Designed miniproteins, single chains, continued (5). Designs and how they scored, part 2

Each design is a single chain, and the fold is of that chain. pLDDT is the mean over its residues in the fold that is shown.

## One batch from the design tools (miniprotein)

Design m16037
Fold by ESMFold2-Fast:
Structure m16037 (fold): chain A 85 residues (1-85)
Amino acid sequence: SNDDVISLLNEVKDAVVNEDEKKLQQLISKIESNLSSYSPEDQQFLQDVIRLVKEILNTTNPGMKRLQRDFLVRVIDGYIDELKK
C-alpha cells in the first residue's frame, strides 16, 4: 500500500538524517530482497533510492556526503508528497 511505502521511505529518511550507515545498509538490503512486492512505479523509485544510498555509503568526503544526504532527503520528501495525492 502507499502507507507501507511512505513508512519505509520515512525510515530511510530517518537513517539518512541520523547518519546511521548500518541502518541504511540493512534497509537497502531489505528493499532489494522485497523489490518485486512493490508497484512498478515504486520499484523504479526504490531502485533510485538504493543507488543514492550506495553513493552516500561509498563517499568519504564529509562535505560531499552531506550534500548527497540532503539531496536524497529532498527526493524522498517529493515522492512521499506525490503518494499522498
Scores: mean pLDDT 89

Design m16038
Fold by ESMFold2-Fast:
Structure m16038 (fold): chain A 97 residues (1-97)
Amino acid sequence: MEEELKEEVKELNKKILELYEKLNKDPNNEKTIEELEEASEKLIEIARKAEELGLEETKKLLNEFVEELSEKIKKDKNEVFYEALTKKQGEEAKKLL
């Protein structure tokens, strides 16, 4: 049971990372957003199962991954765009001095 859940976590990890890269190339791809949300929700369901069954290794792996993904998908997408803009302005400001 725990080994099956670990395999599912690894597969979802790879899928979510691939979908995140696709979303970075096409931010308005609604299907990719839906697939990312669906995969993230499934990881949360597995985490709940692991908590109820006391699967400590699976629970730790899932909690860390879910937290990292929620930050990355919702915050980093916009921050990466803004950081790219502010980095160019910073270099331009240094050239003007």
Scores: mean pLDDT 63

Design m16039
Fold by ESMFold2-Fast:
Structure m16039 (fold): chain A 86 residues (1-86)
Amino acid sequence: HMSDEEKLEFYEKLLESKDPEVQEQAVRELGRIAKESKDPEIQEKAVNLLKKALKSPDPRVQEAAIEALREMNSPLAKKALEEAKK
């Protein structure tokens, strides 16, 4: 139905929500897209959006982003987590 590119645009919009529950759901779906996609460009875009979520002031959103990046088993995701620890 919707392409991965369209889904990324949709969830990027939801990351700007003032509702942490909506942000957490967007993060989980971005992580799912990153894991299931075979396209390196889609994975890179999803990881960049998850990196934005790591900077969220809400601990629930931050934890969801950490979990999503951990599940990817990707060098790009590992690097994002390492940068976030600073």
Scores: mean pLDDT 81

Design m16040
Fold by ESMFold2-Fast:
Structure m16040 (fold): chain A 97 residues (1-97)
Amino acid sequence: LSDEQKKKMIEYGRLLQLTDEQIKKIIDAVENKEPVTVNNISETVFAIKAADIAGLTAVFEKEGLKVYPGLSDQEILQKIVNNNITFPTVVSFEDYS
């Protein structure tokens, strides 16, 4: 990840009122392409947005949902609501190919 991408992620996570610990957890997972557990809607929105900034697909295996980069904030929220995500859930990150 570039410094600009990390800065955008941190700013967005703070706008969602996430703690520095929650923000770091998700950024580290995106940077390393490792699965991460999300416990609420705000963490889920942030994980999807962080993946988008990184040019990655967010994958919710339990829900059978893939969220490709390029969605608006409203479209992200609609995907979360429409797919009945229950917490805690695990999100993984894949290259967008």
Scores: mean pLDDT 86

Design m16041
Fold by ESMFold2-Fast:
Order: structure tokens, then sequence, then C-alpha cells
Structure m16041 (fold): chain A 80 residues (1-80)
């Protein structure tokens, strides 16, 4: 099914982005846990999505969430 393939694709992209973030930025355990929770929530939302628009919304929100976690992590490092 087209929707299932799209869900698989976006989930794979999110997992790759999360892996890159963890390796590249040397995040604290707390920030890593936030990324894990974000991925789990995105996976659950994608499983329940029934349209392209819903899938794109979940992906967009997850990417924004990842950027926010990374922004906070960088700000904490800069303030040290």
Amino acid sequence: EELEKKKEFYLSVLEALATLARVTHGLSPEHQAEIDRLLQEAREKLENATSDEEIEKVFDEAVKGLNEILRRARAEQAAA
C-alpha cells in the first residue's frame, strides 16, 4: 500500500536523523532520552495516520522536535 510505504520511508528518515544527532553532537543522556521518546511518539502517530497529510504532519512535528532538542543542547553547552 502507498501509505504504508510512505510511513516506512519517513520513519526511516527520522531514525537516521536521530542516529546522526546522537553521534555528531555528543548529547547528554537526558537529551538522548528525549530523542528516544520523540521517535516512539512519531512511530505511534504514523501507525495511526490515514492520509498523506497526517503522515507529513507527524514528520514535520518530529523534525521540529528534534531541532528543538538539539537547539537546547547547544544552548546549554554555550552557557557553560
Scores: mean pLDDT 80

Design m16042
Fold by ESMFold2-Fast:
Formats: C-alpha cells, structure tokens, sequence
Structure m16042 (fold): chain A 85 residues (1-85)
C-alpha cells in the first residue's frame, strides 16, 4: 500500500545520494511521473565541471518494489533533461 510506496521512495533517495558519494558526483533528484500505483524519480549526476555524467531512473510501486535503470548516452541524457523542464 501507500506505506510501502513511501518507504521505497525514501530508499530511492538514500540510494541516489550514495551513488553520488561513491562516484564523486553531485546528485539532483526530480519527480518525473506520479500516479496512485507508482512513482518515478530521476537522479541526475553531475561532475565538478557541471557536466551531466549519468542519469538513473527509479520506479517505486505500491508493493514496495523498486526498479533501477541507468543512462549514459549524451544524446539520450540531453533529451531526458529537456523533458523534465
């Protein structure tokens, strides 16, 4: 239910912060999509020069499940940032 979804979202935020620390990258988190049964968060990871190095997509569901995917293609990352604007 909602409690499991909320716990999954908090775990996503902690995971995104940890990935940033481990890679030495600055993390920005955006809500890309939200509906009653799932929520998608996008983590944008930037180098010290401000260059976007990686994007992670996290999808949390009512059962508490989390799926993670990574994007490193510069062209695809640019398209994703434009969609978040």
Amino acid sequence: GEKKLEQAIEEIKKKAAQLGKESGLKVEIHEARSDPVQKTLVALLYGSDGKLEKIYFFTAKLDGSVTISEEKSEKRMQEIVEQLS
Scores: mean pLDDT 80

Design m16043
Fold by ESMFold2-Fast:
Structure m16043 (fold): chain A 92 residues (1-92)
Amino acid sequence: SEMEKLKARYEKLKEKFEELKERAEKLLKENPDLPPWLKEQILTEIKQGEEFLEDMKEALEKGDLEKARREFMALSITLAGLEFMIDVAERL
């Protein structure tokens, strides 16, 4: 079903988020001299990702297929942005 596919996608995005969050936390701990604006943006994207993950979970639990799809899209974009910022920061 469409709902089962979205639940599977949620689990994959949750795993990806946890991976990126660990990478970001390690990066911030090991690189105290990173520009303050970049640290703030990484932390903001982590918070945004947590919010979209929770919103997607709630939509799935309520069977709100339309909302779950929108939250999936927002979360996917947020995780792509977070990964890009981590990759850039690791090269500084």
Scores: mean pLDDT 88

Design m16044
Fold by ESMFold2-Fast:
Structure m16044 (fold): chain A 94 residues (1-94)
Amino acid sequence: PQPESFPEEVRALLEEFRAAVLEALRNNESDEAIRDLLLRHFDRLLEAGRRLGVSDEQLETVALAVMSEARAVLSPEVAREFTAEVWARLREAL
C-alpha cells in the first residue's frame, strides 16, 4: 500500500523495509533474525512518522502493512510475537 498522503521519507522507509525482508529471505535468515530486523525497521518508520506529524490513522495503516508483510514471511508463532510487539510499540508511540 502506498497512500499518496504519506510523506516521501515514510514511503522510502517502507520500501527499505520491504527490501530488507526480501534480502533476509534470500540469505536464509532465521525467523527470529527476520523478526528482529523487521522490528528495527518498524522503529525507524515510527520515529520518522511521529517526527513528520503523520496521523495516528496513517501510523496504524503502516503498522497493518508491516504486520501483513511479516505474516507472509515468518512462521505463525513468530509472526504472532511480531504483531504483538508492533501493537505495543504503536500504543507507546500514540
Scores: mean pLDDT 79

Design m16045
Fold by ESMFold2-Fast:
Structure m16045 (fold): chain A 81 residues (1-81)
Amino acid sequence: HMAAVREEVARIIEEQLELGKNRASAPEIDESAIPEEVKKLMEELVAEQQPLADELAAVNAPGNPEAVEALLERMLELARE
């Protein structure tokens, strides 16, 4: 069900935010480690929320950790609704 998928996405987003806060050195962002189902849900959320589209584009640009953080927080908010 959609609720179960949102719960899994929220869990993954929370893990990524925790890793971002706790890393002493910046490991390279490995986008290939993001599950395909999470990417699909991100695309669906972007389709529902136009402001999220610009933030999602920023995530694909390395060197924008603040934009990545803001996007993950927004995605978490949407996934929990």
Scores: mean pLDDT 54

Design m16046
Fold by ESMFold2-Fast:
Order: structure tokens, then C-alpha cells, then sequence
Structure m16046 (fold): chain A 139 residues (1-139)
């Protein structure tokens, strides 16, 4: 439907603007923990928009719109990359904790935030997994 395609376009434009904003902030940030905080902020915003894309994709599938399956594939790929990114950030925080014991409280806060973001990404994967497997079976 034209209305659903227009909503997808607006969400993707919002995501582009968010990514651009965080890229500019990253250029200005030399503190490793503040850089990691920016990555987590970007992941959180991406998951928020991804949730909206899932709802639209489910509606497109319900209507027989082939764009729904394409969008499910893109959402699945995004969630896989976000989970890998979060695991990489956990490893970086473990290394930072060993080097800077005085920052333990901030590091533990960021680790807790990563676990919350991983839980959200896993919940979104669980929501799209059945349809994603159906798409793969037809390929």
C-alpha cells in the first residue's frame, strides 16, 4: 500500500538522520567510555525504529504485499548486526574495566544497558524468525 511504503520511507529517513548525528558526535569524542555510550544510544534508537518497521512489515505481509518479506529480511539482518555489535561492546568494556578500576561503576552501568538492549534485539528476532524461516524455505 502507498501509505505503508511512505511510512517506511519516513522511518528510514529518521534512521539516516540519527546515524549522521551519532557519526558527527563520534568525531568529537575521544573518551573511550563516552564513545561506547554513543554506540549504545545509536543501537537503542535503531531498535526503536526497527520495532516500527516490524509492525509495518507484519501489516504488509497480512495484505499480501511482497515488500513485507523484503522488509523482514532487512530487519533480520539489522538485528544480527546489532547483536554482534553489542557482544563486541561487552568485550571492550571488559578490557576497559581491567585497565581503569576507578570507572567500574560506569562500566557496570553500560554493561547492564547492553544486556537490556540484547534482550530487546532477541525479542525482535523472536517476533520475525517464523516469517524469516518461511521466506528462506521459498528461496
Amino acid sequence: SPELLEEVKRILEELYKIKKRYAELAKQTTDPLKRQELVLDLVEETLRLNRRLIEIAERMVELGDPEGDRLIGEVYATLTYLLDTLDEQLALLDAEKAKNPSQQAKIDELKARIQELKAEAQAQLAAVEPRYQEILARS
Scores: mean pLDDT 89

Design m16047
Fold by ESMFold2-Fast:
Structure m16047 (fold): chain A 105 residues (1-105)
Amino acid sequence: DEAVAALRENMEVAGMKPGEIGHLIALVTLRKEGVPKEELDRVSAEFQALPEDEALIPVEKDGKITLERVEVRSLDDLLAKLREAGYEIAVDPEYGLIYARKIPP
């Protein structure tokens, strides 16, 4: 998967931690869903306050997207938790940014 390969390269080159990758994915995902700037800024502040081994992942409950706090040990662990929540990572073709999208049935 090209998106997974790009994330691994970012971790190796920029020294990004799995939680930081999760932060970026969550913010891009919420932005694509049309979440207001004020709410995005709040989520960003929450991420900055999290321990390095924790991330927020998108979870759909009753048609609403919420963020769930999870412990992450590696990129593979983050991706597994996203998949368990029913999401996969994808590249947004307009901006080239990585986001989480719901796995099709």
Scores: mean pLDDT 70

Design m16048
Fold by ESMFold2-Fast:
Structure m16048 (fold): chain A 84 residues (1-84)
Amino acid sequence: SVREELQKLNEELSEKAIKLAEALEDPSTSLEEIKELAEEVLETIERVKALIRQDTSLSEEDKQRIIQMLDELEQKLKQLLEEL
């Protein structure tokens, strides 16, 4: 259940990240659209972090590593959002 939802959210995160990357490369995309896409990615990251914390199959060390990577990605994305 948690693992299936994690898999689904990981696919959703990947799709949203691709859309954001495409928007950033397209000069016709508005800043408002870029901000909306970035916010969707941030929301999905938070959901992934919550499920990782609830997962009973992952070790404490693996959870800490994954959450740290997601935190770093989240910080970089928030910085990008502030610069727009």
Scores: mean pLDDT 82

Design m16049
Fold by ESMFold2-Fast:
Structure m16049 (fold): chain A 100 residues (1-100)
Amino acid sequence: MADREKIERLKKEYEALKEERRRLEEELGVPEEVIEERKKRMEESLAFVEQLSDELGLDEMTKELRLLRVAIIELKGAINELERMREEREGVEHPELLSG
């Protein structure tokens, strides 16, 4: 029930997800340019949420909690897309080339 403990847990989850995304990007050989684009979009999303939170007069803890939740959602989305790309590369995208 301490909001501080919840923030600490979300920060830990965020760091773990950042590491997982980096690992998948390295495994798949994702170009640096694509990684930078994703980072920029995430920063823009977080800046927008921060601005809205300020305009709504949210307290510091609520603002931090919202920013962490948005960051985690963005990271999970990126990881899911990277996992899908891995499956498509391993899978049946060109089944005709594997028949023989």
Scores: mean pLDDT 75

Design m16050
Fold by ESMFold2-Fast:
Structure m16050 (fold): chain A 72 residues (1-72)
Amino acid sequence: MEIDDVEVNRALATMAATIAAKYGDEEGLVELAKRWKERGYPKEALDEMVRTAEARGVSPEVVEKIREIAEA
């Protein structure tokens, strides 16, 4: 179901952003966002990645890059 796919993608986005914030893998998070965009992942997943990254203290510059990828 599309709803379950979107929920799974949002959960993965939250986890990826949380791990990146905890371990400082900000470059890996940007690369993940680019790959998701290239593969046609829903915008809601990228928006959740931005939201979680910002809330968990990822650099503003990295948050902005992911936002730009989501809006491209």
Scores: mean pLDDT 78

Design m16051
Fold by ESMFold2-Fast:
Structure m16051 (fold): chain A 85 residues (1-85)
Amino acid sequence: MEAAKAEVRELIAELRELHAEIKALYEQTGDEASRELGKMVETAIREVETLLSIAQNEQQAREIADFARELLEVARKRKAELEAA
């Protein structure tokens, strides 16, 4: 359980770093799509933190880690697309 919870905390930290990068991007460019991505990542962080707070067993913690990893992948891909435009 502790290992799975530690993984979720690491993924939350990665989401927070990604959010800071996206925030810097839209503050520099004024790009609405980057701003919307930032809001999406903020919501994702809140949801993952909430799920982690109510997780009762290792299986739930692993499912939360999988969910956080998927959110991180989607957000990273979208950020790369916005930077390439």
Scores: mean pLDDT 84

Design m16052
Fold by ESMFold2-Fast:
Structure m16052 (fold): chain A 93 residues (1-93)
Amino acid sequence: LKEKRIKYAEAALTEILGIKNYKIVQVLDGGVLVKAEGKYYYISTKAAPPAELQPIVVRNEELHFEKLLGEPVEVWLPSSPEELAILKKFFGK
């Protein structure tokens, strides 16, 4: 379960955002927090596809993450190759 979530998060980073050099900061129940290129990305599984497969800039509700993340990019974690293709099209990568 945890490994599958990480695998899809890595696919989103590399295939959608084009980021190949990243650090996994924390694995959460609702997603994966990563740091890459001096920015924070939160790849969330909370949204139900396809209506919520939109990238948004969101601050985490947790005060410490709100200060730590600054302006993180939130991306919904795809659960299938079709969902990955939708996100890839939206990001243009």
Scores: mean pLDDT 52

Design m16053
Fold by ESMFold2-Fast:
Parts: C-alpha cells; structure tokens; sequence
Structure m16053 (fold): chain A 90 residues (1-90)
C-alpha cells in the first residue's frame, strides 16, 4: 500500500502525466476549425484574446470528461484545464 502511494506521489511530483498526456493527444487530434470556433466563443466570454492552443486544451478537456464518464477523472481533467487556462490567459 505505501509503495503504491509512493509511486503515485512520484507521478504527482512530475505532474499528472497520464491525464496530461491524454489531454494533449486529444487536443492534437481536434480539427483546427473546432478549435477556432471555441477560441472565438472564449474570447467573447472572457473579453481577452485567447490563444488557439488554449482553446484546443479546453475542448479536449470537455471531450475527455464526456467520453470517460468517470466523475473523478472528469473532475481531474477540468482542474488541469483550469490551471492551463490561468497560465496561458494571463
């Protein structure tokens, strides 16, 4: 049990690699047209210029949340997307 916890703690230190890798893979697979649409919506909503990369990550997070169906995983992806949004949108 403690060895498993240490393994997870190591992942936490390096960042949530499994979830982040999935997010990035989905973002890369999204059509640019979809990312541009989301970029426009977000720019209107926030009143700030939103980078295309951020729009892709937000779309990927929503897509993963719906597809995985796991409440815990969906919450985790939303938290990661929120962190990235705050970083890129500053």
Amino acid sequence: SEEERRREERRDRSGPEDVEALLRAVADSLPEERAREEQRRLSEETGKKVPLELARLILAGRFLGERLGSRSVRRRTEELVKREKERLLK
Scores: mean pLDDT 66

Design m16054
Fold by ESMFold2-Fast:
Structure m16054 (fold): chain A 70 residues (1-70)
Amino acid sequence: SMVDQIIADVKEFAEEVLAAEKDEATRQKIKELAKEAIEKMKTASEEESIKIAQEFRDKVLEIVEETLAK
């Protein structure tokens, strides 16, 4: 389904970010955000899943930018 593909894309994005991230606290936060997004998508529509995936990506990028600025 489209939702399954969106979940796969979220997992792949999280894995790519985690491969580059060395700070364990930041890694843990990203893992928690990915789990939360995936859990929400299990009961969401395709349109809602797209929005959840976009919000997840935006939050992860914000966290990465904040850790680089420290």
Scores: mean pLDDT 82

Design m16055
Fold by ESMFold2-Fast:
Structure m16055 (fold): chain A 74 residues (1-74)
Amino acid sequence: MTTPIDEQIAERLVKELEAKLISNSKGVISLEVPENVTEEQVEAVLSEVKEEFGLKSISYSLIGNKLVVNYVIE
């Protein structure tokens, strides 16, 4: 079966963060997500990512199928 939507979002977000963590202490990640993703699924993924990377803060905006994540590492 296809990878669950929350796992797909987590994998894409982790990949973007890993690439940016090499050069940036804070930033913005924009990614396209399935239209049927829920705020609960997004919040669960962001909470896990925040703990795994030790981020100071993480916030998001979900507009249609576009997810914009703001993060701070320090």
Scores: mean pLDDT 73

Design m16056
Fold by ESMFold2-Fast:
Structure m16056 (fold): chain A 87 residues (1-87)
Amino acid sequence: SEEKRRELLKKQFDADVEYLKANPELREKIKKAFDEGSYGALAHLPAILYLEGKITKEEAYERSLRIEDVLLHGTDEEIEALKAELK
């Protein structure tokens, strides 16, 4: 269900936040990887932006849900559009 998907994503997001908070060097590597076109880096950006105080926790959850949807079900065009939007 949508509710179950949202709860699982929140748990994954919260775990990602704690891990990145403990590993600040990894945050910089992920940001650089995203700038260099890394698909895998895209999934971690909302947690980094939240930790940097640039977006709210609710905004980060919504971005994470959108990224998951696009990565699992989106076209290459939708993935590239999302990358452009997040820069």
Scores: mean pLDDT 79

Design m16057
Fold by ESMFold2-Fast:
Structure m16057 (fold): chain A 75 residues (1-75)
Amino acid sequence: MSLTEILSTLSPEERKKVLEALQVANDTMLASPPSSSRDEVIDKALAALRDTLTSQGIPEEVIDAILDELRRSLS
């Protein structure tokens, strides 16, 4: 399932929260030290994304689907 398809199943408010969380994850990757491996940077960003989405009340199944798609795309 594509990220777009996952987002289309969410309410407008939930979609906004997911997009804001994705921005935070992207900012985390950009702020990482240049000595960090790409895998370490990705893992840190995805962990931060999971924590943010969980705190926003997004269902675990949706969170797992988003993280799986992003990990696949970033690898």
Scores: mean pLDDT 76

Design m16058
Fold by ESMFold2-Fast:
Structure m16058 (fold): chain A 86 residues (1-86)
Amino acid sequence: MEAEAERLLEEIRRLAEEFARATDPKEAVELAFELQRTAERLAEVGTEEQREEALRIVGEAQREWDARMTEEQKEETLRLADEAVA
């Protein structure tokens, strides 16, 4: 299932870019959940190398988001994430 794993990795790259650019906390939460679900799927069908690449991509996007967002926006995003899983 090499083609499926490659497709999922491309989807992770796309979602990570959208997440890094998201300015709305609700949008950031929705993108974060999509990234998590896609990464979980990749973990089932991907190689160790592809899983490590996905973690690197997500980590970079999170660092960019953290650097761009204020502390207040980060706190709001965490509250919305908690609400979404409640």
Scores: mean pLDDT 78

Design m16059
Fold by ESMFold2-Fast:
Structure m16059 (fold): chain A 87 residues (1-87)
Amino acid sequence: LYSVEQFKKIAEEFLEKVKPLLSPQELDFLKKLLDYYIEEIKGKELSKEQVLKIFFTIIDMLAASFPELSQETVEEMKKIAEELVEK
């Protein structure tokens, strides 16, 4: 089970790993989405599946808001999220 502090740590590492793939506007939007979900999950314990679904939802929301993001970049971000959540 993942605490909010563990989710926050994963989110911070995710941001650092995807930073070179994104424009400043895309990165700012992603940071705001992550901050939103961190507040929403306060006081909750999450399964690995729930954490991964949150990251995939955030990535899909980013892609929907920034159509210039390539499918290749979106898939790379999802792989980064999977690697961080599985370890």
Scores: mean pLDDT 85

Design m16060
Fold by ESMFold2-Fast:
Structure m16060 (fold): chain A 77 residues (1-77)
Amino acid sequence: SLQEALKVTFKPIIDKLAKNEEEKNKMLEAIEQTSDVEEIFKALVEILFEGERKERLLSMPVEKQFLYLFFLANLEE
């Protein structure tokens, strides 16, 4: 299903970038509540970031938000 594909796609972001179980649960809930990829990305950015970084990311096209989040997930070591 689309929801299962979305969960698999966003799993690396959730697992690597969530600071705690509460953030992880909020991100999973966002995926379960909507199939709109743009709304999912907005929700993830709202949960993960604050200040100017958040505002900058939310102004980007969805494709750039996707690349940025996956790039960060792969650099977390």
Scores: mean pLDDT 75

Design m16061
Fold by ESMFold2-Fast:
Structure m16061 (fold): chain A 107 residues (1-107)
Amino acid sequence: MEEFRRAAEQALRYLKEAKSSSPSEAPAYFEQALRAVEEMAKLASPELSEILRKAAEEARAIVEEGRRQAAEAENSGTGQEILKASIVDAADLLEATIKAVLEAAEA
């Protein structure tokens, strides 16, 4: 599926940008990656779609917890570092899931 591969490549690019960008830019790239994962889920089989949706839900939960911890931080700099670390963790989860789903879809 060419459209599925394009959505996967787009998601992986946004996840890479989220991991390499500044803490202020990372959330926007992460949200774009989640939209690309949702497009992948629409194009995938029901089984792979469920895996992608669950991974996206778990990734959102990681970032939401990171935002909560960031809000409790002593200063905004520490809060930005905490949020960025949660985005990196969530991005690593999504990258691993996307790669596994692509391998399964092309087998």
Scores: mean pLDDT 85

Design m16062
Fold by ESMFold2-Fast:
Structure m16062 (fold): chain A 91 residues (1-91)
Amino acid sequence: SVPLLPDEEVIEQAKELAEEIAKAIRDNSPRVPSLATALALVLVAGGKPELALEFIRIVDEAIQRVENGEDPDKVAEEFLKKAEELIEKAK
């Protein structure tokens, strides 16, 4: 695959979007799915489709946990930690 974005831009945008998703989870915002889609598109454009799938997986997990009555602040913190670990491994 031909990446559309350089690695540095992909990592920076992924970090910013992950933080925005974490805030949206904490706020129980309807924006979570659209932010997750934006992150997936950035990762695919960066030539990292497997990482995009992993992010969708952890976002879906976070949404389900909040819907099941777990503390959104705790879910958002755990999501952000997982997201940062995935981004670090992608370097």
Scores: mean pLDDT 82

Design m16063
Fold by ESMFold2-Fast:
Structure m16063 (fold): chain A 61 residues (1-61)
Amino acid sequence: MSPAERNALAAARALAREAARQPDANVEGLKTMIRNLADALGLSEEQTEAILAEAEAILAA
């Protein structure tokens, strides 16, 4: 995994864990922030979807 992928994944996990602690968290806003971060880091659509899936798994747990 590239440094950019690791940084994006770490940030997404941190954001998802914080959102999971808040019952009124804006999940769609969180997903948009993750997509914007991935785009800024030059990640592919496949890499972005994998990071989003990880964040959604944390939110669903």
Scores: mean pLDDT 79

Design m16064
Fold by ESMFold2-Fast:
Parts: C-alpha cells; structure tokens; sequence
Structure m16064 (fold): chain A 99 residues (1-99)
C-alpha cells in the first residue's frame, strides 16, 4: 500500500515533468502559447494544458494545480518517448548556450 502510493506519486511527478519538457521544447522552437495548449490538450485536456503552460512560464501555483489534476492521467509510451526526446534537445541547447 505505502510502496504503491509512492509509485503513484512518482508517476504523477514524471508525467508533469514530461509535459513541461514538451512545452519548454515547443517554446524553444518558437511555438505560440495557443499551439502548446492545443498540443497538450490532446493528452491531458485544455484545463490541465493551460496550467502546465502557466507553470512553465513561471506560475508555480499553476504548476502545483496541474500536478494535482494529473493524478487521474496516464501517459502513453509514445508520449513518454516524445518527452524524453524534448528533454534531450533542451539539455543540448542549454549546454550550447553555456559554451
């Protein structure tokens, strides 16, 4: 029971991190806020998508609300892969900017 609860909490945090990585990568590519919301809405719905975008733009309260709402969502393997690729691209770009 306690281990299962921890696993659920970790999945929720990973799901938020994955969706935020996709949003950050889209911002770096020059996507508009509306385009990012449309993309994420297909995964988590419009309300949660808007909260994720606000969180990425610096609204920590919106980020926490998105995390709470994500407890009922499960990402597909394809969505997880997209997020992993987005994280890699963001890391490479951050390293390039420091060089």
Amino acid sequence: MEEEKKKKEEEREENLAALMAIARYMIEKGASEEEIIERLSKIVGEEVARLIVKGVLGDSDAGEEALEKLKDYKLSEEEKKEAEEAKKALEEKAEELKA
Scores: mean pLDDT 75

Design m16065
Fold by ESMFold2-Fast:
Structure m16065 (fold): chain A 92 residues (1-92)
Amino acid sequence: EEAVVEELAEELRPRVEELEPLVKKALEQVEKLLKEGKEKELVEELRKRAPEHAALIAEFEAALRTDKERALELARRLLDLLVEVLEKIVKL
């Protein structure tokens, strides 16, 4: 089980540095949506697409108001989901 995770980490390792700017841009777009009053729309879309991550999404929502470093950490874990949701909301 750990061997599978290590193998995935090795495959992604050359691109880890490239993902940091993308994570920061995703978080900036989330902060922009919060300023526009679209927080509820963002959180509901995240919950609909990944109900298995409901607890993680709730912590992310709380962190956006209180702890930017924690919000960035959680954004890394939710990156693929955030990109999909942001693409939908921004295009609407």
Scores: mean pLDDT 70

Design m16066
Fold by ESMFold2-Fast:
Structure m16066 (fold): chain A 79 residues (1-79)
Amino acid sequence: GMSRVTMQYKIMQILYNSGKPMSTSQITNMMKPYGISQSTISSTLSQMHKQGFIDIYTDASGTKYYKLSPAAAQQLQSL
């Protein structure tokens, strides 16, 4: 299985490259080649939010969308 650190990094790359907020389902589809479940993606996104790496937006239907925090996006740009 993929390590937590590797999973977080890949999610950050996905969000950075998309340039727009993404739902858990959209992120799960991008992570499908790695065999990672939607529940694991959801838990990882929650942890990344608590760490300040991502912002969460909720639409009128209650669907959550995730975007890199400005600080995390800037840090990835400097790599």
Scores: mean pLDDT 82

Design m16067
Fold by ESMFold2-Fast:
Structure m16067 (fold): chain A 76 residues (1-76)
Amino acid sequence: AEPSEENIESFKDPRIRELNRLGEATTEEGKRRALIEMARRALEAGVLTEEQVIELLQTVEGVSREEAEEIVREAK
């Protein structure tokens, strides 16, 4: 995908950098916190359902279903 290089510049946004810094916590605890915050924002925005977030966590992050359900529960 190469339609908008300008959209890549939005990755330099301070808020996106802040989210990346939370993800730079190489500890399992820091990674879990970042996933919880991401899930919470997606649910608050109404963009994804709980089921879709669980499936994404399993497929993209390789998290188990039980762990994905826990992340979604903490995101509420």
Scores: mean pLDDT 66

Design m16068
Fold by ESMFold2-Fast:
Structure m16068 (fold): chain A 91 residues (1-91)
Amino acid sequence: SMSEEIKKKAEEIYKETTEKAEELIKKGLETGDVKYLEEAEKLIEESIEELKLLLSLVKGKDPETEAFIEEKIKELEKLKEEIKEKKKELE
């Protein structure tokens, strides 16, 4: 179904984003180079916008998929705030 396809796409975006962001965060902490944390922040921001687009397609039509995407957006927003705090420590 369309909702199953959207849920799978949201899972893929979340997984790829978290894996890439974790790699960038690790590199930033190991090198002390804030550029890697800035790259991770930008990647997360772009992924949040993609998830918001997917959310708009299911909003009011599939409550389970809507809740799933909203949870993933909140998790990425939390990770973004954690990165902002780490950036302050390196600057």
Scores: mean pLDDT 88

Design m16069
Fold by ESMFold2-Fast:
Structure m16069 (fold): chain A 82 residues (1-82)
Amino acid sequence: MVEVLSSDRTSAVVRVDGVELLTRVSGLLTIVSDAKTGELIAVVLSGTLVGANEEMLKKYGLTKEQLASVASAGLDATRSLR
């Protein structure tokens, strides 16, 4: 389950399977990192995963499908702000 914890106009913190991830949005680009350490996990362009750190995926037990869902949730949260 993917849950948005907080958001602003350029970023959102999203929780998936107990892991808190920071999504940073710039145009069509969404950068996913660990919310606490800042370690880069994935890059999503226009909803497509274009880069993922396989070691970080293994470390956190995350799938590429979960990362795409996190990036989508974060992007949606930033767009919902006034």
Scores: mean pLDDT 77

